Designed miniproteins, single chains, continued (2). Designs and how they scored, part 68

Each design is a single chain, and the fold is of that chain. pLDDT is the mean over its residues in the fold that is shown.

## One batch from the design tools (miniprotein)

Design m6347
Fold by ESMFold2-Fast:
Structure m6347 (fold): chain A 98 residues (1-98)
Amino acid sequence: MEKRERVIEEASREVRELSEYVDRGLKRSKELLEKNGAELSLEEYERATERLRRTVELMREDPSTPQSDLDAAEQALRDAERRLEEARRALEEEERRR
């Protein structure tokens, strides 16, 4: 039982860390679009979003996950996916100008 609580806490922390990493990645991607390297930033952003998605799926499959933690994780995933789409569109727009 104590192990289950620890797993949920770890998953919640991972979701938060990945969400923050994705947000930082988006900000960095916007800066790098002007200077170069935006493509590498997008790849890191994509990997972080995929890890977040996997963590949320594990939380959904664990019936011991509190609904509030699951809701927060799903919201973080939606925000990350939206930010990733924005980053992809920004990169496509930059490539189109070349």
Scores: mean pLDDT 64

Design m6348
Fold by ESMFold2-Fast:
Structure m6348 (fold): chain A 80 residues (1-80)
Amino acid sequence: MELSPVERVEKILEEFKKEVEELLAKTEDEKVKEYLEEVLEIMEEAAEKAKELNTQEALDTFEEAAKYALKKMKEKIEEA
């Protein structure tokens, strides 16, 4: 079974949303929560763009962006 680039983007976004929900549950800092919500919105927009492009390069870029965003969100929670 081979996932299309669109299906892979959707799966990455679902996993990203789950991670964000877990991070939101762990933080009590309202400013950190706002930051996490803003990053999620940006990633949702990036996912739509990647699906429209429907290329391996767009998928790879989105996956790298998701990993970087998760790293930054975790760093922000540790600073709070």
Scores: mean pLDDT 80

Design m6349
Fold by ESMFold2-Fast:
Structure m6349 (fold): chain A 76 residues (1-76)
Amino acid sequence: SLLEEGLAVTQEEMERFKAFVAAHLPPDAAAAVNAEIAAALALLEQAVKTKDEALWREAGQRLAAVGRRVAALLAA
């Protein structure tokens, strides 16, 4: 389905982003950020399985928040 295809693309993009985070942030910060990404991806997977739009929206918001946090950490 289109949602399953969207999930697969997002998972692939987030694995690249996790690698970027590991390469560019201090180890402790990278570990914390990558744990947040993993948690948000698990929520996206649940949203696709249960067809839950609220969970999909929450997962998207969590990923956006992580992106903002990484930008702030790189600016310091």
Scores: mean pLDDT 84

Design m6350
Fold by ESMFold2-Fast:
Structure m6350 (fold): chain A 94 residues (1-94)
Amino acid sequence: MTLEISVDTEEELKRAAYTGAQVAAHTGEDITLVVRLKSGITLTVRIKAANKGETIVVEVQEGGDRWEPLLTLHVNEDGSLTLVKEYASRDLAP
């Protein structure tokens, strides 16, 4: 599934990524976010299940082919998500 969004801050980007991770955990589908920044820069965020659906990995890319980690989340037995690791992405939302 691919969704287009606009964000103003890194916090909004991470919130959108977290919401996408919840959708990925619920549906079992990989989610791609195409994120438009006020600067006109477009980020691509990929959200995918790993470890037989027990982990959601969120990575971000700006204009290139290098993926940078954004979030790693654990899928709990009740379907809720626990944040395992959050990465700084300060240079992605200037």
Scores: mean pLDDT 74

Design m6351
Fold by ESMFold2-Fast:
Structure m6351 (fold): chain A 65 residues (1-65)
Amino acid sequence: SLEFFVLYIRQLLEKNNHPKKDEILKLVEELAKRGDLRTVSEALSLIEQGKFDEAIELLKKKLEE
């Protein structure tokens, strides 16, 4: 479920304590409100790979669409 992906992303961001964790989480939650499961799952994959800047770019791009 979408809620599961958001929760898991939150846990990964907190574990990594990345400087942009709050920005990433806010973007993920906004896309989750839109029901964009595909983008949220792609962002999760990037975050799991440590590709935080790529995740931010993906999330921002989709919010502009």
Scores: mean pLDDT 83

Design m6352
Fold by ESMFold2-Fast:
Structure m6352 (fold): chain A 80 residues (1-80)
Amino acid sequence: SAASQEEIDKKEKEAEEEVNKFIEKQIKEKKMSPLEVNEIIKETLNLIIDGEKQEEIREKYGVPKSLISKLKELVEARLK
């Protein structure tokens, strides 16, 4: 089913909140720079857009399933 622009915007904000939580954890726990974490997020989003498997994305970048799920929902809403 097609999503409205308001629904897409809400999904985008939910995905951004999950992204921000991931960034904060990577900086605190793994001492990664914000730039490095942002690169991981961009690559994750690109792989989702390209239709890559969730398992492959998790293996490559170690991102949590919750983040991938929210990004995938956003991508599907924007493409439908």
Scores: mean pLDDT 77

Design m6353
Fold by ESMFold2-Fast:
Structure m6353 (fold): chain A 87 residues (1-87)
Amino acid sequence: MLSVKYDEEKKTISVYDENGNLIGEFNVDDPKGVGKVLFTIMNIAVKNDDWEGALEVLEKILEFLKKNNGSPDNIRMVEEVIESLRG
């Protein structure tokens, strides 16, 4: 299962794979930093047929962005992907 962590000092959201390897990170203040991380999460979801795990990770990223005053563009991108997955 993918996991997500937030570093308060660096203001970074980091995503790890099931083996604990860093697969992507971005600063919450970077206006479009989430895009590459979203692409990586979606590719893993396709490969593993694990859309529920992807949705859980995306919802956690959205929570960190909203709590830490993340870029409106990053928040919108994550919300749009979540909405697309929910149907």
Scores: mean pLDDT 80

Design m6354
Fold by ESMFold2-Fast:
Structure m6354 (fold): chain A 94 residues (1-94)
Amino acid sequence: MDTELAFLREGLEALAERARERGLEELYKMVEDHIAELDRLAATRSDLEVFEAAARREAEIAKLARERGDEELYQNAEGLRDIALGHAARLRAA
């Protein structure tokens, strides 16, 4: 699980940096808050609950990126959501 969460975190950190480079401060803050919340949840919740929470918040991040007119960041956020959903699906099948 640490490896899958680390990959998701790296993707989110890249998304945050891209948002900041593009002047999308609200999106940057949303992603940074999401990273902090995932770290907190990983310490206290099941892996399934962590990835389900990740997928849900990443959908909100994707929506905000699209509302701000950034299709590339929208696609990046949807990709991270797909990764989180894939891990959640694997955990449900176990």
Scores: mean pLDDT 86

Design m6355
Fold by ESMFold2-Fast:
Structure m6355 (fold): chain A 75 residues (1-75)
Amino acid sequence: SSLEERARKAVENAKTLYLKLQGLLWLVMVSTTPEDLARALELLKQALEDAREKGEEKTVQILERWIAKLKELEG
């Protein structure tokens, strides 16, 4: 399988938020298309809403920071 396919599968199979974030960062590194960057941002936003609902403040702070960094990569 391609590195991109393996990165996408890592995100799908992630059972912890930290593994999901690692997989999303890997996906952005191996696939720099605007479409893949937008998808990574959307998945991070979904994780952010889930963390907010669960009251996971430290996780919320980490996710907001990563969303901001990836938005800068969009230009």
Scores: mean pLDDT 70

Design m6356
Fold by ESMFold2-Fast:
Structure m6356 (fold): chain A 75 residues (1-75)
Amino acid sequence: MEEAYKIIDEMAEKIKKAIEEGKSDEEIQEIANKGREKLGEYLEKYLTPEEQKEVREYLLEKEEEIEEFKEKQKA
């Protein structure tokens, strides 16, 4: 589970940095897609359905944080 959270945290940090740097929505979406692909592969190989649910709930919380961060960057 720790590795899955690390994947999510690394993805979230890269997305926040891209938002701060004023990168395009296309570039931000590419970062998100790569992170989600990596996470999905890890979930399928190493985690139980119950653990996958917990990790997906954490991902949802981080996605909400990213959206809030993005909204705060709108001038």
Scores: mean pLDDT 80

Design m6357
Fold by ESMFold2-Fast:
Structure m6357 (fold): chain A 75 residues (1-75)
Amino acid sequence: SMRQRADQLVRIGDQLRDQGDYGRAGSYYVQAGDLYQAAGDNDRARQVYLRASDAYDQAGYITQSDGSRSQADSL
């Protein structure tokens, strides 16, 4: 299911974040957020987009951080 796939992507993102790979973590969180949104789970999508924003901020990817925050705020 979309939710199960999204949960897997969140776990990969968390693992990458814990390894200090914030840029890749942000990418996986965005993909997970997209899948939660497609599944109708806007609360989880919002939460995961905010995680992506934080990860991208830590990577110095300001434009991607702002984009993810905007996606969260839209839900």
Scores: mean pLDDT 90

Design m6358
Fold by ESMFold2-Fast:
Structure m6358 (fold): chain A 75 residues (1-75)
Amino acid sequence: SAMEERKRKAVESGISLAEAGIANLSKKTDPEVQKARDEAQALVERGKQYLKDGDLDKAMREVNEALRLIQEALR
């Protein structure tokens, strides 16, 4: 359905945004930022796996948590 397609696109967009954020965090050498980056990367990989499995709700949950960690690390 169109709603399901929009939901999938939202997950894909969230993954792209998170990957861009992770790339920015990778420019920092602070151990706390590196830890946040590694945790966000693991969440993005889980989100990608759920997206591949068709579990869009779990995919979005993992991606949103990654984006939250990235935003906190950029403070």
Scores: mean pLDDT 86

Design m6359
Fold by ESMFold2-Fast:
Structure m6359 (fold): chain A 103 residues (1-103)
Amino acid sequence: SVTLTAGEEGAAALREGVEALVEGHELNLRIAASGVETAEEAARLAELRARLAEAAARAEADRGPMSAEDLAALEARQARLEEAARLWDAGAPVEEILAALRA
């Protein structure tokens, strides 16, 4: 699991995004229960999707771009996890799996 780190503006945007997701989910549950989507409900869902996209972009802008060093470290960690998973699926010894995670 990854915990997103953001500044005050990013944290506020994430809260706005979560609120939009919750309202959209509740609206989708009502539509599913009735089997009918009204024009008003469709318009509200479109508005909530737009707000979520704006909130996500704002949160990403506040977080800032990852440094080249941090990005390289993240990519290297992902590659090690992928190799370890491949070895696990292939039934490799625990020692080989741990060696892949350390590389």
Scores: mean pLDDT 65

Design m6360
Fold by ESMFold2-Fast:
Structure m6360 (fold): chain A 92 residues (1-92)
Amino acid sequence: MARELLEEAHRELGTLQAEGAERVAAAKSEREALEILLEMARRQAEVAREYLRRAEEELEESPEKEELLAKLREAEREAEEAVRELEAKLAA
């Protein structure tokens, strides 16, 4: 069901956010923190894409599927934007 897939995605993304926050807190420089944030943003985009693919393939057409797909597309867009911003900061 769409709700179960959303809950699974939420748990996986939450685990990544917790891991990222812990690693950033342990960073010894601003550059190291930015590199960790970039790695985490890339992993979040990958997770969002995988759940988007699974939702499209595994779920029957429903309003719940449409809402889940919209949320996953937004999560992917936000992660990809973060990747671009972090890459720009690291290139400076």
Scores: mean pLDDT 84

Design m6361
Fold by ESMFold2-Fast:
Structure m6361 (fold): chain A 75 residues (1-75)
Amino acid sequence: TKVIEEASKKAYEEGLELGLADPEKAKKAMEEKKKFLKEVRELAEKEGIYTGGHVLLEAQVEAFIKGVKEGIEKA
C-alpha cells in the first residue's frame, strides 16, 4: 500500500543519510534495528499475533538497513 511505500522510502532515506554522514553510528543503529525486529518477530510467533503494524515495522526496518548499507558504501 501507499503507506508502506512512503514509510519505507523515508526509512531508506534516513538510513542512507546516516550511513553517509557517520558510518560507525549507522552500523550501531542498523544492528539495534536488526535486534529489535528479531525480538518483535519472536514475540509475534509466541503470541500468534501478526498485524499490519508488524508488516509496516518490518518494511521500515528492512528499508532503513538497505539505506545504511548503501550510505556506508558511498562514504
Scores: mean pLDDT 79

Design m6362
Fold by ESMFold2-Fast:
Structure m6362 (fold): chain A 92 residues (1-92)
Amino acid sequence: EIEKLLEENISDERQRRLYLGILERFPELKEAAIAQDESLVSPETARRAETVAGIALLLVLGDEEGAEEWAKERNASEEEIELAREFAEEAK
């Protein structure tokens, strides 16, 4: 299962909680990860998930400036930034 895979590859518990939250919020991504098949994820869903995950991960690591740069580079919406902050808080 995904939880065990993340535990084996990601030692930081906060980062694991972050990725689990993102997978639950983006069902297509969760299905693709379980099936090991990237074709199950639409390009738009992949872009949104990557944008949100990048911002949230940088926030969990304490890199506020990096999170802002990632958001600008990815043209993140206010909704995506807010969602990323929500995931970062839940991962604490």
Scores: mean pLDDT 74

Design m6363
Fold by ESMFold2-Fast:
Structure m6363 (fold): chain A 106 residues (1-106)
Amino acid sequence: EERERARKLLGEAMKVLTEILDLAEKYSPELKELAREMLAHVGRAKAALDRGDYPAAVQHVDEAIELAKKARELAKQDPSAQEVYNLADEAIKLLEEAREELRKAL
């Protein structure tokens, strides 16, 4: 159950991160690069989860959270990027919930 909950949360995070990637192209190449790296880490976390490698899944989620925090701070510097800020904040919350579900399965 915890595995399926984590999988759903990672999937929701990937949807939010894809929306950030699409929007980030309008604001900054750095935001786009951060969104790309976040998606890569969430994808690796999902792949690790599918293999039953919970420690690796947690590690990749932690990396994605750190990148999302950087994206949120960068978006905060541009008043026109409020949408990206809100999406980055949502992604952080989803990833933190996924991390909690993964830790319950450890």
Scores: mean pLDDT 84

Design m6364
Fold by ESMFold2-Fast:
Structure m6364 (fold): chain A 57 residues (1-57)
Amino acid sequence: SEASETINKFVETLREMGVPEDQIEKLREALEKVKPNGKSAMTDVYGDFVEEWIKKT
């Protein structure tokens, strides 16, 4: 599905950024929970995660 493709794209990008797998798995679970609310909701969750990650690095 398009939602699964979106989740996979976000996960791959985070791996390239050097995010640990345990953090990626937590985000993946959060994305699966908001998946019924559509791509925009998933993008918001992803964006919030990236902003918090950047603040720590």
Scores: mean pLDDT 81

Design m6365
Fold by ESMFold2-Fast:
Structure m6365 (fold): chain A 59 residues (1-59)
Amino acid sequence: NALIEEFRRSSPLARDVSKEILEEALELYQQGLTDEEIAQRLEVSRAFIEEFRQFLENN
């Protein structure tokens, strides 16, 4: 997914997060989950998911 690779390239917070976690985050985002719900399920920071959502909404 080109969007995931672009996010990983542009965000230092994404460098230590696997592609699989980002793909699952994208799926949960498409299902309408909140940033807190996604962060809790994937055990990542809420700030990271907020940045990812903003990236998706701006692209």
Scores: mean pLDDT 80

Design m6366
Fold by ESMFold2-Fast:
Structure m6366 (fold): chain A 59 residues (1-59)
Amino acid sequence: MAEEAAEAARSRGGSVGSGAAEKAIEALRNGDIGAAYEAVGGNGSALSAIKETLKKHES
């Protein structure tokens, strides 16, 4: 999941490694949108990609 999320974020112009993607996923699961946004360096497109990846795996 974290690697897939990082790849999705990078495809949308985000500079996100799997560790940053893991932190963003954990923050999203906890409902902490601000922490998730911080984990991706303030890149909204990267965060959206990670959020979509998380939904895909939790569906």
Scores: mean pLDDT 77

Design m6367
Fold by ESMFold2-Fast:
Structure m6367 (fold): chain A 57 residues (1-57)
Amino acid sequence: MIVYGIAKAKKLIEEDPEKAQKLVDEYEKFFRDMGLSKEEAKALAGLYAYEEYQKRK
């Protein structure tokens, strides 16, 4: 799961760097504030940012 989430985050940043990076950063902060590790927060942020981006595309 972690590797998959990070891959999705990288893909988003590559396709739409400004909007994707902002979404990833916002979700990462949210999950970090919930007490998740850096690795877990990054993976979940990537997945949630990807889902959010797809809905708004």
Scores: mean pLDDT 71

Design m6368
Fold by ESMFold2-Fast:
Structure m6368 (fold): chain A 69 residues (1-69)
Amino acid sequence: RNRELARLIAERTGLSEELVLRILEETGGDLEAAQRALLNYLRRRGASSDELVAAARAIGEALREVEAR
């Protein structure tokens, strides 16, 4: 589950799969906390407001896709 979700998020956001997987593991399956952590990471790295909105959408879509299984 975490590896598949990390792959989908990485593919849609341009982040490394390894980084996304680490954040998912550190949040212990709390997907809301994982989403906040990923968006905070992007913001600290200088992502624009438009990039953050696109990332939030991509993360939400990846989550819905994995949870539909």
Scores: mean pLDDT 75

Design m6369
Fold by ESMFold2-Fast:
Structure m6369 (fold): chain A 85 residues (1-85)
Amino acid sequence: MEELARKQLALARALAEVGREKGIEDLVRGGELAARAVEAALAGRLEEAERLAAEAEPLIAAGVAQLSDEEKKAALERARELVAE
């Protein structure tokens, strides 16, 4: 459970970082909301986590659609680094 949550949190943070580097506001907002959703779930705040995840989903989808395949690969690599740190 916690390992999967840590990977999800790392991916959410990586998406927000890529959004900041590329100036993709939807990806920044979506990534930050997704990270908060994972943190809320880990704290047992399931209703808050569900709401935040629902808000993050369309923003992440819109932001990711603006990325090239190489930029998507870079985001996944950054997430792997954040899991290791």
Scores: mean pLDDT 79

Design m6370
Fold by ESMFold2-Fast:
Structure m6370 (fold): chain A 78 residues (1-78)
Amino acid sequence: IPIELRRIAEKLRALGHTEAAEVVDEASEAIENGDKQKTREKYEKLHEMLKEALKAGDWETAQLLSEAVLSIEYFNGF
């Protein structure tokens, strides 16, 4: 759902995580364009960011990244 991904990106940007927000926006654009390879690349990057947030104990960022990952999985059948 592009609208959900955009909202997640806005929340990440509000927390100062501009790089993560950009990756979520790029994933949303790739999904809208039907670019399966780009969607997978962004999905893998978000998983990496999620692991780092969990290691850092940043539960707010981890929750938002988890929501983004689940949204991508729901749309792409990953």
Scores: mean pLDDT 83

Design m6371
Fold by ESMFold2-Fast:
Structure m6371 (fold): chain A 63 residues (1-63)
Amino acid sequence: MEEFTFIVNGKEIKVKVSEKGAEASGEDKESAKRAQELAEHWVKKGGKEGAVEGLKRAKEASK
């Protein structure tokens, strides 16, 4: 399982990715839900590796 942490509007969101799908949690429930849906979409299209690559690129773009 791979885990990523994002800061959105000063709030922390954690996204976990596995071969079975993705899970997101955070103080901002709406942003966490959107992050989970996006990560699940990437897992369905490119597997765990595709989702991990997408999330890494998103995190790098946020620096």
Scores: mean pLDDT 76

Design m6372
Fold by ESMFold2-Fast:
Parts: sequence; structure tokens; C-alpha cells
Structure m6372 (fold): chain A 78 residues (1-78)
Amino acid sequence: TAEQVELVERAVLTLTGDEEEARRGGEEVARSDLSDPLFQQMLDIMRAALEAAEEIEDPEARRRAMLEKMRELHAALA
């Protein structure tokens, strides 16, 4: 959905600072099977990580906080 595309675009932009990479991420999500449980789980991790970092004003600190949260949530699934 448009919301999932926006989520991935914001996540990739936050992590890379690259608008072209963010656009590619959004296009990949638009072509993905959204009924895939693994894909849904990855989107949930991205959403939680973005929410955890949203109060941080500094772009580099926000990126690091998001990366740390993603690593934490991903490790909890292993």
C-alpha cells in the first residue's frame, strides 16, 4: 500500500541519506507480495525503529538510533 511504500522510503532515506535509494526501496515494496509473513515482519521492524528515532532532531543520531533499534529487534527474532 501507499503507507508501506512511504514507510520504506522514509526508512531508507533515514539510513542512507540517498533519495534515489529510497525511491528504489519504495518501488521494490510496491512490487512485493505483501501477504508474505517475513516481509510483514520486516516492515514492522522498520516502523518500530523509525518510531523510536522520531524524537531525535540530529540526522546522524537519528540514523544511529534507528540502526541500533533495528539490530535489537532483528536479534530478538533469532
Scores: mean pLDDT 74

Design m6373
Fold by ESMFold2-Fast:
Structure m6373 (fold): chain A 71 residues (1-71)
Amino acid sequence: SEEEKLRKELTRQQVLAYSDAGLETMLASSTGLSGDPDTRRELTRRVADEANERADRLTKEAEEEAKRKLK
């Protein structure tokens, strides 16, 4: 779906930013919501969780592919 494609692209960008410690700055800049710091922190955590989940999925896929090649 379009939502899924957008999420994948966002996750990719966030993973790269996370590695460079830029994720929090990018998310803070993109959140135009009322200036509530708790809301911004929560959004940062959610995006980080999604990035970690995707990294785990890619790792499992790579491991399964490696096992297939060994057989």
Scores: mean pLDDT 59

Design m6374
Fold by ESMFold2-Fast:
Structure m6374 (fold): chain A 95 residues (1-95)
Amino acid sequence: RPDSPGSDTPLRVTIRIQATEGVTPEDVRKAAEELVKKIEELGGEVLEVRQLDPTTWSIEAILPSEEVLYKLVEAAGEIRRKYGVDTGIVSVEEV
């Protein structure tokens, strides 16, 4: 929700998901799929989902606001705990 001027600025984000020790490529894929679903549930648009290597996935999306980005970071934290992956925002730019 836009609470102030600028809070509703669309953002193009790239998120990387990487396996930690003992995590399988299949678990990383499932984590990526769950993150994609969360982006779409939050009103974001997924532009690309790419496997960079067997244990690393990259997701590019447009988010409608900074509030959605913060919610996505929280959801990514839950996905990290659930699947044993690491997640990071690689880039954020205003659209």
Scores: mean pLDDT 81

Design m6375
Fold by ESMFold2-Fast:
Order: C-alpha cells, then structure tokens, then sequence
Structure m6375 (fold): chain A 84 residues (1-84)
C-alpha cells in the first residue's frame, strides 16, 4: 500500500505542478487566475482522496476521483485554448 500511495501522490503532484506552470506561461491574466484556482482546488481534493484511500473508503475515493477528473478537464481545456 505505501508504495502505491507514494506513486499516486507523486503523479498527482506532477499534474498539479503542470497546471501551475500553464498558469505562469499563459499570457491571459484571467485564464492564468482560473488555472491557479483549479490547481488549488485539485490539491485540496487530492488530499481528501488520499485520506479516503488510506481509510479504505472506496465510495468516497470514487466520488473524489470524479471531482478531480472534472476539474482537471476544465484546466486542460483552458490550457488548450491558451496554446499551453
């Protein structure tokens, strides 16, 4: 379990950093602000997701994963519209 959680934590951190970098590289200040807000929300939900996994709460983990995926898609669409 520890190795899998550490790998998920690292992968998640890389995704959040990617969104934060997109926010810095975006020339549109409004898009940049939205990307920073999405990165913050994803980070917060990610902490809850990891806690749900540690607790063995599969239903809660699935719910949080769906929320994180939705926010990640929103960030991806903004980055795509900005040309990254």
Amino acid sequence: MERRLAQLETAFDIEVIGIELDSEWSKDPEASAKLRELARQIRELGEQYLEALRAGDEAKAKELDEQITKLGQEASEIAKQQGL
Scores: mean pLDDT 80

Design m6376
Fold by ESMFold2-Fast:
Structure m6376 (fold): chain A 61 residues (1-61)
Amino acid sequence: SSHMLPMTEEQRRALEEGRRRLREVGADPNAPREDVTRAIADILRAIGEAAEAYYRKRKEE
């Protein structure tokens, strides 16, 4: 579920953009493996940043 981790508008936009890029690269048979790997890494980074922000906020409460 996408609601498991609260995200800011900026973080949500970054995740959506990363997913869009992955879809485009995945649909392109000429896309190099490195581009696919980078798109996946960008998505994971966005999720990681959202997780860190969530835990930081909870610790401040």
Scores: mean pLDDT 72

Design m6377
Fold by ESMFold2-Fast:
Structure m6377 (fold): chain A 83 residues (1-83)
Amino acid sequence: MGRELILAAVREAIAAASGPAARIAELALRAHEALAAGREEEAAALAAEVEALLAAHPEALPEVARLAERAAELARRLAAEAA
């Protein structure tokens, strides 16, 4: 339940973005979901694509970082609720 809520919020934030930041955030979310599902090979491949896109589009980094901080904050709150 809690994990699905944070993923829904992150997906909504990604849907509002466009261009390179949206693509990077989408791949990062896919890597997170793959890792959580035990699909380590897929997660590693997606993470490599994220790194390549960040290197090609450094101007997108601030927006991607903001989305990552938002996701991390929600994850911390949900983890506290589960304890």
Scores: mean pLDDT 71

Design m6378
Fold by ESMFold2-Fast:
Formats: sequence, structure tokens, C-alpha cells
Structure m6378 (fold): chain A 79 residues (1-79)
Amino acid sequence: MAEVHLLVEVAPEKIDQVSKAARDAAEKEGAEAHTVRVDDNRLAVTISAPTEEQAQRAADAVAKAIEDAGGKVLQRTFH
């Protein structure tokens, strides 16, 4: 299993909206997104998929969905 981690900046009132957008986008790509609020305006997103290619494709879709929902991707990493 491969994982991509995103750190997202989001207005507090949009956290639920952005979290849902991230999860929905990952699911459409056959991946899973786990979202954790790390402070008032920061969200950590972990995207998991069976392969690195799938994880990166899902991360691209999730990042776009986050930006469209009003969040900003600050950092993207994988291990």
C-alpha cells in the first residue's frame, strides 16, 4: 500500500466541506482519504491506495478537490 500526505490550510468554517471533498475525490479514484484536523485552520490528509501510481493519481484529484472547495494545499509528501 502506498500513501501520500497533504497538509492543507483551510478556514475553520470550511473544514467539514474540505474534508468531505477530499474523501469523495479519493473514493472516485479507488483510494481512501483519512482527514485529521491538526489545528483551527490546518487539516492533515492521508491518501492510501494499493499502488504508488494510484496514490499519486488520487492525490492529484484530492488536491484539486481541496482547492475547489476553498482549501489550500501547503505540502505534499510520500514515503
Scores: mean pLDDT 85

Design m6379
Fold by ESMFold2-Fast:
Structure m6379 (fold): chain A 106 residues (1-106)
Amino acid sequence: MATVTLTSPLTKKARENLKYRDQAIEAAKLAAEKVGERYGVDVSVEVEITDDSLTVTVKAPTQEIAEEMARVAGDAALLALETGMSPEKAADFAVERLEQRRADAA
């Protein structure tokens, strides 16, 4: 098992929209769950949102999977915070972006 922790400073827009904190945490967990389904693996995700930062901690079978999931979860959380988008839409957008990224790399 690999553990990856990613910490990102919140944008001004995200800090102004901390009322969406719960939606952002849900979006991050949904995004990680969708990526876990893609790999056929069980994943653990912890998300902490303070007034200044977003921290995502992922545990996965490999370092590569953990890093990818942490990035996608973080992207989903920030999108939900900045836009007020539903958790499901934010998660879907983050996962779609990951799929496009991998297609471009192949």
Scores: mean pLDDT 80

Design m6380
Fold by ESMFold2-Fast:
Structure m6380 (fold): chain A 100 residues (1-100)
Amino acid sequence: SLFEGLEAVGEAASELALAGIRGSETLEGLGYAFSVLAHAISAGEYASSGDVEKARKQIESLKESLEKLLSLSKPEYQEEIRKLGEELLKRLEEVLKEGE
C-alpha cells in the first residue's frame, strides 16, 4: 500500500511536470515545472520515511511552485495543470496518512 501510494505520487508528479513543460512559454516557467517535480519527489521521500514535518514543508514549497507555474502557463494548459496539481496533492496526503 505505501509502495503503491509512492508509485501513484510519482505518476501524478510526472504528468504534472510534463503538462507544465508543454504549457510553458518561458525558461522561468520550465524552471517551476522542474521545481514542482523536485518538491513532489522530496515530499514523497520524507512521507515514506515518516518525516511528516519535512514532507509538509516540501508540500508547501510544491504549492508555491505550482502557483508560479500556473501564472506563467499558457491559458489553454492552466485547467489541466491545476487538476493534475490537485491530484498530486491528494496522493501525497494519502501517503502521509499511511505513515501513522
Scores: mean pLDDT 85

Design m6381
Fold by ESMFold2-Fast:
Structure m6381 (fold): chain A 68 residues (1-68)
Amino acid sequence: SVREYAAYAAAARVNKALAEGKSDEEIQKTIEEGRKLVAELTKKSPEEAKRYADEMRAEGQAVRAAAA
């Protein structure tokens, strides 16, 4: 669903912030921005939401690979 794709995109951004060693305040800010992102993406077409989620997944995988 669009909501699931949006939630995945939001989670990828939080994971990136954690991997970058951001402060607790910046991480919390990223979580709030992620919630806003989920709300915005649920208004988008499923096609747009999926494309964005795929980009965030690729970004999250790149961060994980760099951390390994």
Scores: mean pLDDT 69

Design m6382
Fold by ESMFold2-Fast:
Structure m6382 (fold): chain A 58 residues (1-58)
Amino acid sequence: MLTEEEKRQLLEIQSKLGLPVDGKSDERFRNLQRGLGLKDDGIADKDEINAIKQAISQ
């Protein structure tokens, strides 16, 4: 499971991309990874979340 901070970052990412804001790192997260050119393994670790956040930037 994600830490509280990682979960918060995931919810932020989902919100920015118009995805369901549910904090799940399942098929929705894999689709996000594919859309950003990342490995679509469904694993939402700290480094992965940071990479996604940098890719979509504020």
Scores: mean pLDDT 65

